Designed miniproteins, single chains. Designs and how they scored, part 17

Each design is a single chain, and the fold is of that chain. pLDDT is the mean over its residues in the fold that is shown.

## One batch from the design tools (miniprotein)

Design m564
Fold by ESMFold2-Fast:
Structure m564 (fold): chain A 90 residues (1-90)
Amino acid sequence: SSSRLRAEREKQNQELIEESRKEVKKMFELGLKSEKAQKALQRAKEVTKKQNEESKDQKSSSKGTGETIREVGEFVDEVIKTVQEEKKKS
């Protein structure tokens, strides 16, 4: 019946959401422990701070935004690499 199908889909979706949350939390914790991830996070913070200062000075924020996106992307890549390395170790 439709009620059974709905309940089964809701249960499956809840399980997928919970698994996704656990994986993201794990990835974040592993990433922060990596020296490369910590350095990338520091660079991202510095770029963000510089962008905020440039915004206060009414300079073009478009370059700062692009630089921040790049540094955040590098951080995400390092976190992914760290997670993959830890999975291979397991």
Scores: mean pLDDT 62

Design m565
Fold by ESMFold2-Fast:
Parts: C-alpha cells; structure tokens; sequence
Structure m565 (fold): chain A 98 residues (1-98)
C-alpha cells in the first residue's frame, strides 16, 4: 500500500493512518500495542527510511529522514520529544529515545 503524507495527517482518515501504523510496527518488529515514544529514535528513522525506499510513503524520496519524522509526528501520536531536540540530536549524530 502507498501513502501520501497529506492522507496520513488527515484526522478523518483514521483507517488509512491505522494501516500505515500496522506496517510501521511490522518493520520495527514490535507489537501493535507498543508505545512509539518508547521506540529508539534511530530504529524509527530506519523504519521510515525503509518505507520511503519501498515507495510506501510517496513524494518524500529526497527529504531528509528527520524532516519526514517531524512531519509525521502528529500521526505517530504523543511524541514526547521537542522537535528542536530531535533536530539537534540528528545534527550531532546522537540517538535519542522519546
């Protein structure tokens, strides 16, 4: 299945978001009940990069993975990281857990 970011951010399209999250959880090899805030940032970035590579996420092939994570943060739910801290960690090559 192929997902546009605009569809994933549409609050009225919960079914599409749920299907996307199921695919993300499968790539992370974690149960669908897992709190994404407990997943290491590096693992989450790698999973999102893989979804872009496979064409699962459309229109962001040339976008930096961290920008994609920032744009998807409302879809991923309750991300406790300040987006500023995520950008700083990325710039410094540091892995941060949210």
Amino acid sequence: TKYKLSELRDVKKEDIRKEFLIELFKLLNVPETTDLNSVPLGSLLKALQEMVRKGTIIGYEDVHPIELLVRLSPVLGRFRCDLKDVLIAAKNGTNISC
Scores: mean pLDDT 66

Design m566
Fold by ESMFold2-Fast:
Structure m566 (fold): chain A 58 residues (1-58)
Amino acid sequence: AREADLEALGKVGLIVRDALSRGLPDEQIEAELAKVFGPEFARSVVAVIRRARELTPE
């Protein structure tokens, strides 16, 4: 079963959406994610966000 991974991804999306809506810098988004998922995972998520921003800028 991979339900735990899907649930974790959903929680990541909610945290990231809230942080971005508040205009938090990437360093603070990483810190918030690290509290829940650990520093390695938080760094990977922030790297994905930065890459997505480069490919689809607002």
Scores: mean pLDDT 73

Design m567
Fold by ESMFold2-Fast:
Structure m567 (fold): chain A 59 residues (1-59)
Amino acid sequence: SERFEEALRLVSELLDEGVSADDAVRRAAERFGLSPEQTEELREVALEAQRLSEQFRRE
């Protein structure tokens, strides 16, 4: 859905700024009014992105 895509973009931006995955997901879910199911999916994506970001930092 369009709302979920917007939430993913916001989470990506927040993670890039150093916000934790849990905080990024919470803010995106609140801002876009996501369902519990969408919030859970967003959290899984954010946690995976956060792990990759921590492992492979910017040059």
Scores: mean pLDDT 77

Design m568
Fold by ESMFold2-Fast:
Structure m568 (fold): chain A 72 residues (1-72)
Amino acid sequence: DEEKRKLAIEGVIEALKLSEGHLDELSDEAIRKAAEKLGISPETLKKLIEEFFESWAEAAREALRELVARAS
């Protein structure tokens, strides 16, 4: 369960990097590339995000917190 949540956060991090930080829009290309980097399908990544987060904004905020923690 925690591993799946971490995988969802990793996917959101990669999608945010590819979307140049756009919090209100996920391009299909960004989702595809993020999922490919993680070795999962785009559909699996979407389901993981839906399982652990109520909204894209919540998922993006948690991903940004994780990125800041890693950069520090």
Scores: mean pLDDT 74

Design m569
Fold by ESMFold2-Fast:
Structure m569 (fold): chain A 78 residues (1-78)
Amino acid sequence: SVEERLQELTARLVELGKRVATLLDNPEVRALAERFEARLVELADKFRAAKSEEEKEEILREIEELIEEAEKELEALS
């Protein structure tokens, strides 16, 4: 369900945030965090504006892709 996917992605965001918090002395990590937050806010706004479950699922896929990209970039910097 949309709710289950949102819960899963939220848990991943919390874990990603914890990792970022330990690496903020690295300017590349700060830049990554800033880009990620800006894009995430945009997608969150689209999710709130979505009228159908299908639209919400599409936006959740975009959020998942964004999280995967951030995780990969952070792993490369760690």
Scores: mean pLDDT 84

Design m570
Fold by ESMFold2-Fast:
Structure m570 (fold): chain A 65 residues (1-65)
Amino acid sequence: SHLDRAEQLTRQAEDYLNQGNNDQAIRLIQQSGRFVRQAIRDGADLSRANTVSGRGLDVANQVVS
């Protein structure tokens, strides 16, 4: 459940980034990161968690470029 929420927030962040709303994209990535950390504590699949984290980093890198 936490990992599903993290994935949904990451998809929303990617959508906001595509619309040029960098502030909302970053806020959603920060929220997604909190859910990823909770999911890891709950024993979630680390490969899937790493994929979500990588996508979040890609969003952050595009904002600062």
Scores: mean pLDDT 85

Design m571
Fold by ESMFold2-Fast:
Structure m571 (fold): chain A 85 residues (1-85)
Amino acid sequence: AREKLEEAARTGDVELAKEGLLELVGRAQRAMSSLPRERAEELGRRLQEEVDRFMAAVEAGDSEAARRAAEELLRVVEEAERLAA
């Protein structure tokens, strides 16, 4: 997931971005299924916001914005995984 998001941010490859997001969303959903509903809903909203930012940046060819959004996406997923542990 991380490598695909970083490559998509660098190249503007929308299809690669979607593949990386699919893998990352799968990780997030697994982690959030182990969390209380209120926490899962909050993390899910943050995740969706960063997904939207990442895709917009990739489609615009803004590599720096895409990289920052990808880093924040990964932080949200890693936070969910830490809370689920």
Scores: mean pLDDT 83

Design m572
Fold by ESMFold2-Fast:
Structure m572 (fold): chain A 57 residues (1-57)
Amino acid sequence: EEARQALDEIVRKLAEEGHLETAVAVSRAGRQFLAENPDATPEEVREVAEKARKEAL
């Protein structure tokens, strides 16, 4: 699924940049969102990830 792939790419990039705690927070928020919204678009997942990133910062 494209939405999950987009989430995995965001999490991987954050981890590679050394933002490990933020990567964990974004992963949890995004996976929870996808579990509740199985038809979510990559765009919606990116919005959830950005919000989680800002909150974890």
Scores: mean pLDDT 80

Design m573
Fold by ESMFold2-Fast:
Structure m573 (fold): chain A 79 residues (1-79)
Amino acid sequence: HMEQEKAAQELVDRIRSRVDEALRKARENPEDGVTIANELLMEAAEEAFKAGEKYGPTVRKAMEQALDEAARRLREALA
């Protein structure tokens, strides 16, 4: 169980870091902001699916919540 919790936390933190980096890149390249956001969300969704398959429903739920947060942050910043 602890290994799954650690994996979930590391993956969630990684998604949050990617969002912060994507927002920084979008600020530097505003013409590409939407493309950068879409690419990040697609890649994060694939990793979340794989993590859920590997570690189970607790990790899947944590990743889904992190993706929802990421999508909201990117949508608000790029509006």
Scores: mean pLDDT 77

Design m574
Fold by ESMFold2-Fast:
Structure m574 (fold): chain A 75 residues (1-75)
Amino acid sequence: SEAEKAYQEAIDFLKRKAEEARALGNDELVKALQTAIDHLKELYEKETDPEKLVERIKAFKASLDAFVDSAFAEA
């Protein structure tokens, strides 16, 4: 489904960024990214409307892209 695809793409993105942060020795950023993964998993489990789930995942991903860009600029 589109929801499963959006979810998997967001999880894969966050896992890659967590690996990059770990390679840089930025433990605080690793923890922040793991927290984001946990929030995304909770959203996927709790939102029963597939259309709303896609919208919320996309909004969350957009917020994360801004956060990650800022965090890696300082790392």
Scores: mean pLDDT 79

Design m575
Fold by ESMFold2-Fast:
Structure m575 (fold): chain A 84 residues (1-84)
Amino acid sequence: SMEELERERARRLEELRASRELARELAKQVMEEHSIFRGDDSTLRKLAEKYGLTDLSPEEVFDLLLAEAKIRHDTRRRAAELAG
């Protein structure tokens, strides 16, 4: 049943990714707190507890934050180019 747990976690990550508001808020914290972005497992665990992601591993939380932070960075860069 480990495969079922991994599949359930993957599904939850996809659902969280589809949740624009939660993903944006997590990405905002990562962008404002660079130390979290470097894969500090203790900080990622606290962040998971804060947002009710207790079923996710620190690595899964990190991957979610990293992906959203990259999208926000790319969007901000493009917006700056259009504003100049």
Scores: mean pLDDT 63

Design m576
Fold by ESMFold2-Fast:
Structure m576 (fold): chain A 65 residues (1-65)
Amino acid sequence: KREAILEEAKEYLKKVIEKLKSMGYSEEDAIEKATAATASKLQEEYGLSPEEAKRIAKEAAEELK
């Protein structure tokens, strides 16, 4: 179940990074902002705690490097 949430986080993160880069953000800035947005989405959609959502979002970002 956590693996499924991680995969969704990775797909959402990629989508947000692409949008932010199209808006003129650097890759590094896009990744940072997308990671924060992904954590927020995970809290909203899955009811995760802020700590768990941030952890999964960070793990997703690290796996995309």
Scores: mean pLDDT 80

Design m577
Fold by ESMFold2-Fast:
Structure m577 (fold): chain A 112 residues (1-112)
Amino acid sequence: MSPRAQAVADGLEGLGAAAPGVTVTVSGNTVTVTAEAGPARDALAAGLQAIGAAYPQLTVTVSGGTITVTFKDGLDAAADPASPGGEGAAAAQAAIGGGAAMIAAERGLSPN
C-alpha cells in the first residue's frame, strides 16, 4: 500500500477505534463498518448509500450490521481531495466519523 493510501486506511480505522461498538476495517480498496443495530447505524447506512449514488467511484453495500464501501479507483485516488474519488472518499469518511460517534452514544442510551 502507498503511504497516502495507508494514511487514509489508518484514518478510517482510527474512526472505529475511537467509537465503542463500531469496528472499521480497511482491506485493499474496501472499507467495512460493523455496528450494533439501531437508528444511528440505519442513518449511517442511508447516508453512505446516498454518497455512493452521488459518487460513481464508490460502491456501497449494506448487509445486516455491516456497511461495505468500495473505492473503485483505489485508496491512492481517495487520498487526493482534488480527484472525484477523493471528493467521494472525504464525504464517506465524514459520514463514517459522524455515524460512528452517534452509534457509540446510542449504545449508552439503549432502552434495554
Scores: mean pLDDT 72

Design m578
Fold by ESMFold2-Fast:
Structure m578 (fold): chain A 110 residues (1-110)
Amino acid sequence: MKEEILEGIKKEAEKYKKEKLSKDELLKELIELSDEETRKGIISVFEEAIEKLKENPDTPKEEVQEEVALKVAIIALSHGLDGYKIGGIVLTLLEQGVSFEELIEWLKKA
């Protein structure tokens, strides 16, 4: 199940990369696809990731990005939302070098 969700997330991320959406366009779509409760859950996942990276700074970047995108997708799916698209957007933003701190700030403004 986790492997299947991650595969779906990666397929959605590839679509966003092919469409060459900007950071602002991806963030707008993330807000439009989510609700307030889901965004609170996503923020908590990002805050947890920041803490884990402080304890284990040598953790591979790809591993952290995939784990975060998977957790975000599961939260969104549990709320009846399109977790594959939401996870794919988050993965794409992280791969573009957007920090967890920046993502938290943007989601709090929504």
Scores: mean pLDDT 84

Design m579
Fold by ESMFold2-Fast:
Structure m579 (fold): chain A 74 residues (1-74)
Amino acid sequence: VSEEQLEAFAENVARFAEAAYGLDRERAEAVGRRVREWGLENPEAVQDVLDRKDTPAARAFEAHVHALAREAAA
């Protein structure tokens, strides 16, 4: 996974958090930053998501994204 791909993915997560959870831009960007940090530590999981593979690693990453968005929305 390239840094550019991970940053684009994190930006998409921030937009998702704004749209799906009603977060303001600042909170949504904070969620995106946390996802980017987790992705740097788990590059295989990010690659599996980008390759549209249904793996345990991809599911764990998606679950982590949703958990961070829910916490920010609470």
Scores: mean pLDDT 79

Design m580
Fold by ESMFold2-Fast:
Structure m580 (fold): chain A 56 residues (1-56)
Amino acid sequence: KLLEEKLAPNKSVPLEALRRLAEAGGGEFWVPAAALGEKDVDVFSEGERLPIETLE
């Protein structure tokens, strides 16, 4: 996925964008380290597969 290219430079990604990605992934999506609305996220340091409920 091109998630890192879209989210990495953007520290605060709108939730609607993340929700669309989760829906496209069928309720799950692979999150890069710089995703989750923040650029510097230690929790998702190497990218993690997150369920859509993470965005709710």
Scores: mean pLDDT 48

Design m581
Fold by ESMFold2-Fast:
Structure m581 (fold): chain A 72 residues (1-72)
Amino acid sequence: MLSDEEIEALFKKYDTDGDGYLSGDELGNFVLAVAKKLGLEDPTELARAFAEASRDGRLSYEEAKAVVDKFN
């Protein structure tokens, strides 16, 4: 199970510009890292949930945490 601390650490790791949002490659890399830590063999459902939460391709920390909590 991913803790709030682990989710925040991953978010900060992939938020390379420090704007508080993940977009493009940052978001894609974050999704794959979360799927791996959750032990998901197929990241498709997780990727879909993140894509839906980040409608404009930008994901906030609060949105990221809400999606992870659904799969945790």
Scores: mean pLDDT 78

Design m582
Fold by ESMFold2-Fast:
Structure m582 (fold): chain A 68 residues (1-68)
Amino acid sequence: GEAEAIKKAAETMLKEETNPITIELLKKVIESAEKGNIDEATEVLLKLKEVNPDTFEKLKDLILDLIS
């Protein structure tokens, strides 16, 4: 499902991320997705886009690959 794809993509990005703020946001995305709270996950993803647009684009691409 969508929540599972978001979680898996965020976990993949977290393994290679070194920026502390981006790490914290990725952890929040994973937590929101585990709860099945898509609205909360979307809010955190919008914060990620503001803070680190490059990581956001990679995450988006991974999610799209996982739901195809």
Scores: mean pLDDT 83

Design m583
Fold by ESMFold2-Fast:
Structure m583 (fold): chain A 68 residues (1-68)
Amino acid sequence: NEKIIKEAKEKAEKTKGEDYAIILEDTLTYLVETLKLSDEELKKIADALLAGDSEKATELAVEAAKRR
């Protein structure tokens, strides 16, 4: 999980800036702790957030929550 979060943060810093990268890191960490996400689930949510698709990211998080 840590590697996926770090990679997403680095991509966000380059494309959206440092403030967004910090928010993204905190958000992904919170979701991992709360929903006990797998690496695959975390990667899909991170990719959706990096693409600016908040609706898809929310849908993926909701589906993960239903499975727990």
Scores: mean pLDDT 78

Design m584
Fold by ESMFold2-Fast:
Structure m584 (fold): chain A 80 residues (1-80)
Amino acid sequence: EKLELEEVKIVVKSEGDEALNAEAKARAEELKEMAEEGSKAMVELGASKEDVLGWAERIAAEVAALGGTGDFTITAYVAK
């Protein structure tokens, strides 16, 4: 059964002076996947839009804490 999902993109702007090293980049990609797949699972379990967005913002904060230059986009899904 198709859930009616809305895609929400959270742009993480890092003010770091250096690009993410390979280890930090791998962690950022892991967090990105966790936000995308975890948000879908949360919606399937009946989580509210507010709960999903709050959780995705916490994941975005973890990405920001890695430091680095440029924009990193976290994608989360919420119920319409």
Scores: mean pLDDT 74

Design m585
Fold by ESMFold2-Fast:
Structure m585 (fold): chain A 86 residues (1-86)
Amino acid sequence: STKLTTNLAKLRNLKALDEAGKTAEAESLAKSLLAEITSSDIMGLRVVGYNDKEVLALLAFFLGKTAELEGDTASAELYYRRAARL
């Protein structure tokens, strides 16, 4: 679906910004995506991720970023480790 494709593109961009060290831009994109993404969108990403570990890793990384933005450093670290293992 168009929404799934758009969300995947945003998740890939978020990871690219983080890898480039563009922390402020990555935080801004994560906040924007968090405001727009629904539980149904997250489920759609998980379904695609069943056959695509890159999608699961991108989703885990996004959840890590949102935890970090909420000040939950422990949850952020767990999600980041999950993303790295996928």
Scores: mean pLDDT 83

Design m586
Fold by ESMFold2-Fast:
Structure m586 (fold): chain A 94 residues (1-94)
Amino acid sequence: MTPAEAEARRALLRELVAAEASSGRPLTPDELQLVDLLAGIAQLDPAERAELRAARLSEERLVDIGIRLARAFGDEDLVELLEATKRFAGKKVE
């Protein structure tokens, strides 16, 4: 990945986070794991990861952002993983 591609990804992620920041609920541990995955894709630094966590995006929005980024990279395995993660969220017992 080129530095220009990494910068474009960070810009896209920030725009999506800004658009979804009004979700209002605190992030769950599962959502924090998704934030870390998204930060890895976007090559975010620790401060940018903290900002993404503070945005309080819903799990669905985090997965959708992750899928969009993974598709932009052509990482179909990651798309499948994120879609599976969304499906497993529906199986929590408590």
Scores: mean pLDDT 60

Design m587
Fold by ESMFold2-Fast:
Structure m587 (fold): chain A 67 residues (1-67)
Amino acid sequence: ISKELIKKMQNGFESQIEFWEEELKTASPELVPILEKQIEGSRKALEKLKKEGEKLSKEELLSLWYV
């Protein structure tokens, strides 16, 4: 697994979190719990990727992406 792939995944999660945080600011009450879960999932994936990135298998990386 390349450092470039890990950086791309980190950038992807960071962009996704930023997108959902902006949506959350204007979301209707019924959407708030859904958006909060999406943000939480992406933050946990990003945190694990930053701590363990290059040590993770391809299968573990895919699990982070599609959890």
Scores: mean pLDDT 76

Design m588
Fold by ESMFold2-Fast:
Structure m588 (fold): chain A 75 residues (1-75)
Amino acid sequence: PAEELLAEGEENIARAQALIDSGDPAKREEAIELAQRAIEHYEALLPHARSEEERERLQAGIEEARALIARAETL
């Protein structure tokens, strides 16, 4: 269900953020994987968005996840 994918995407972003905030280089790969999975979930939801507002929220989530990947690469 779409609600499950959205929740998983949000959870993956939160987990990636926590790993990046730890500053531990050993967490780089895990943080990147979690952020990439969030992008996959949001991209899967885009064609099913019911409104412009929903599309904007999904796009914002993708941008946030991409920013997290860039930050993780600096660990």
Scores: mean pLDDT 83

Design m589
Fold by ESMFold2-Fast:
Structure m589 (fold): chain A 83 residues (1-83)
Amino acid sequence: SLEETVANYIKALLDGDEETALKYYLKLWFTYPENREKLLRFQVELAREFPNKKPSEIDRDKLIELAAKIFGLDVERLRELVD
């Protein structure tokens, strides 16, 4: 599902697992093409809100909230899936 793929992407980012993060980024890009603009917006907002931070250095709750906001997902549901 979209929710599970976003959750796996966020989990990989938080873990600093660049290879797994890229795998789920590409899955989001190719499997959910209707969300490509959202995926790009997520990257832009990450750079804007957390300048000079790697994703693994960002607070877990803040990264989950941003992803939920951008992808139009329920924050509590996404939090459960990332854990």
Scores: mean pLDDT 86

Design m590
Fold by ESMFold2-Fast:
Structure m590 (fold): chain A 90 residues (1-90)
Amino acid sequence: MLEELIKELEKLAKEAEELGLEELAKQIREEIKKIEELKKRGVPEELLIEYAESVIESARLALLSERDLEKWKKLAEEIGEEAKKRALER
């Protein structure tokens, strides 16, 4: 499941690049890296799936509007903080 969500994020990042939305593509890839780091820190896969699904929804919305990039970035940061608070931070 998580691998399929990561593939969807990679697909969204590629679509953003093809549309000339380099900052959005970069942000999506940064979120993929965050998921990998959270997994390394011992976050359960179920929480990583929850986080990834939220990022996918935010990215899809952002692709519909270039003006939403900053709002999407803020939302992604908040989702990341919630995931960290639910996981063991070491």
Scores: mean pLDDT 74

Design m591
Fold by ESMFold2-Fast:
Structure m591 (fold): chain A 107 residues (1-107)
Amino acid sequence: DLREQLEAALRTVEEGLRALEELAEALKRGEATEEQVREAARTGVAGLGAGAAGYASLGDLERAERLAAQAAAMERAVTLSDEERLEVAEEAARLLREAAEAIRAAL
């Protein structure tokens, strides 16, 4: 059922967005721990993957591919500097907000 798949994707996208927004705020304060980066990256990757699947289900393969590429960048977050981590997290959060809006519009 497409509706059930989109509702599940939306929940995972919203969880990923929340985790990455919290990580971005912690990074801006210089308070992010390696454990927090790892957990937020894992949750963010899941959110980006769900958003990509949602876009693909709606026929938007270009946006799906963009989210998949950002997921690959997030998987490397632990190996990045805090400045690079912030850039990756803010871009991922921006893409997840767009995905959440698109999925809600399709429901």
Scores: mean pLDDT 89

Design m592
Fold by ESMFold2-Fast:
Structure m592 (fold): chain A 58 residues (1-58)
Amino acid sequence: HMRPPSAEELARAAAEYAKKQGLKELTPDQVEALRGMAAATGEVDPDKAIEEARKLLK
């Protein structure tokens, strides 16, 4: 997409990937990747994106 993704979009993508892998929680490398993606947008709080992804996995 041409515009930066939102925290909710990043969180959903991370949660969907984890579910497809049969994971109940994000792995450390997935947390690092999500943090990096959020930081790359310059607009998304990485901690908020990670928390939202964890909530989606509950």
Scores: mean pLDDT 75

Design m593
Fold by ESMFold2-Fast:
Structure m593 (fold): chain A 83 residues (1-83)
Amino acid sequence: SNIDLLLESVKGWSGVELAEFLSKMTGIPKSEIEKFFEEVVGKPASETPAEEILRALIEYFKLDEETVSFGEIAERLREHLLS
């Protein structure tokens, strides 16, 4: 499934590296994305595996695991944090 490809792509990253990656895609400051990750998972981004954060974001935004993309996650982050 697409989720398995996304999880493999971020394997070994913390939420800090995931936030940097998504910051570059969205233009949202890395610090705001890290804060949002903390709100979703209840742990510091620096102490949370990127795979755990990705799964939590997919669940939070009610995304389809079979079709999900980083572009879709980026769009949901823009809608949520820039509104």
Scores: mean pLDDT 88

Design m594
Fold by ESMFold2-Fast:
Structure m594 (fold): chain A 65 residues (1-65)
Amino acid sequence: MPSIREQINELAEQAFQAIAAGDLATAEALLKQLRELRDQSTDPEVKANAETIIEVLEALIAEAR
């Protein structure tokens, strides 16, 4: 099974692609999944990286609206 870090990276890539395509609903759904993976992570570095990605995605979604 892919690691939490790998799952975060895959979801982040999909979320950035969704924002670029103007599909904010998909981006918001992926953002929700990223928050769940952040909360499940036991690695502080992985958790911090997920939090940074979430903040960037939230800012991009807000700017796109």
Scores: mean pLDDT 82

Design m595
Fold by ESMFold2-Fast:
Structure m595 (fold): chain A 62 residues (1-62)
Amino acid sequence: LYRITLKEGTAGIRNDGSIIPGGSVLTAESIEEREDGDLVITTVDGTRVIIGKEDIESIEEL
């Protein structure tokens, strides 16, 4: 499991197109890096979130 913190003033996008605001903390089952360098995060509830690598404040293994 991972704890992922988004930078303030940035945003993540869920697979349904909804926005996760900057400063949010996500608990993730897995993290995948796409060919464009963006991260695809699968949360513990099965939601997929796309975040630019530069928009991540921290990633912590739990």
Scores: mean pLDDT 80

Design m596
Fold by ESMFold2-Fast:
Structure m596 (fold): chain A 81 residues (1-81)
Amino acid sequence: SEREKIYEEGLKVIGETSKKLMEKIDEAVANKDYETVEKLIEKGLKLRELRQKLIDAYKNNASVEELQKILDEIKKIYDEV
């Protein structure tokens, strides 16, 4: 289904974003750039909230439009990291 496709893409982008965040946090810590670490942690917390929102929306039979909106927010975090 189109909903399932968006849900699967969302989980994939979340996984890729989490990996990117951890790699950038490790690099910032190595450089003692704690301001960047704090900003990246805040993005990680927002990503966790969006992951839960995506799961809940999918399980509660949210529309394709609602799932796409959540996916767009997830992709925005990916681009910002």
Scores: mean pLDDT 91

Design m597
Fold by ESMFold2-Fast:
Structure m597 (fold): chain A 69 residues (1-69)
Amino acid sequence: MSGEELYEKRGKRVFGANLEGKSSSAFPLEDIQNYSDEQLLSWIRSTPLGAGLSDEELKALVAYLKTLK
């Protein structure tokens, strides 16, 4: 599954529809862009979204988030 598909199907409830940080545990897009790939992987892995994803899917999601602006 692509990072975009992961965001659309599962990520919207964590990040919000426009990556505005819908929940108190979600990061807004600006903060996401300022984190390293390792920091984002660690953070997403700790979320309900990340708990169900493989390492490859987590990397795909991080790559997708880093392309948004």
Scores: mean pLDDT 63

Design m598
Fold by ESMFold2-Fast:
Structure m598 (fold): chain A 70 residues (1-70)
Amino acid sequence: SDEEIKREAIFEEARATLLHMLATLKGNTELADQLQQLSDDLAKAVQSGKVTPELIKQTSQQLDNLQSKI
């Protein structure tokens, strides 16, 4: 449902924000910038109504990859 997709998008955006804070605390500015960009891109997709289950899954996988580098 659209409501479920929106909730998942909000969750992944919050996750990106938390990981950005952790990367910043670790002094990894390049990783922090990548996490901020991913968060911004997801927020933009939500605002434009272009968020899909596939985009959420891809974003989650990208966040898993970036989290492993913190």
Scores: mean pLDDT 86

Design m599
Fold by ESMFold2-Fast:
Structure m599 (fold): chain A 93 residues (1-93)
Amino acid sequence: FLEELRRLTAEAVEQLERQGKLNTARVVQLWADLTEEAMRAAGLSPEEQAELLEVWRRGLARAVGQEFEEAEVARIEEEAPELLAEFLEALRR
């Protein structure tokens, strides 16, 4: 799971950086880092990890299609810890 997540993230970030979408690349990397942390913290089963990877793939597709200003990235970074906590709680239900 982690190797697949890291591979998908690295490919997306490299592509976005080559396109000059540095802010979008930062958002993608941030969400990937939080996804790894959520997986480690929650003690997810292999089935839950597979579900999380599919959620990540869909989220990545949406994020890659967006353009972010520096201020938007800062807001996302500020909100990310709360979103992570809610996401972890949802996974445990």
Scores: mean pLDDT 70

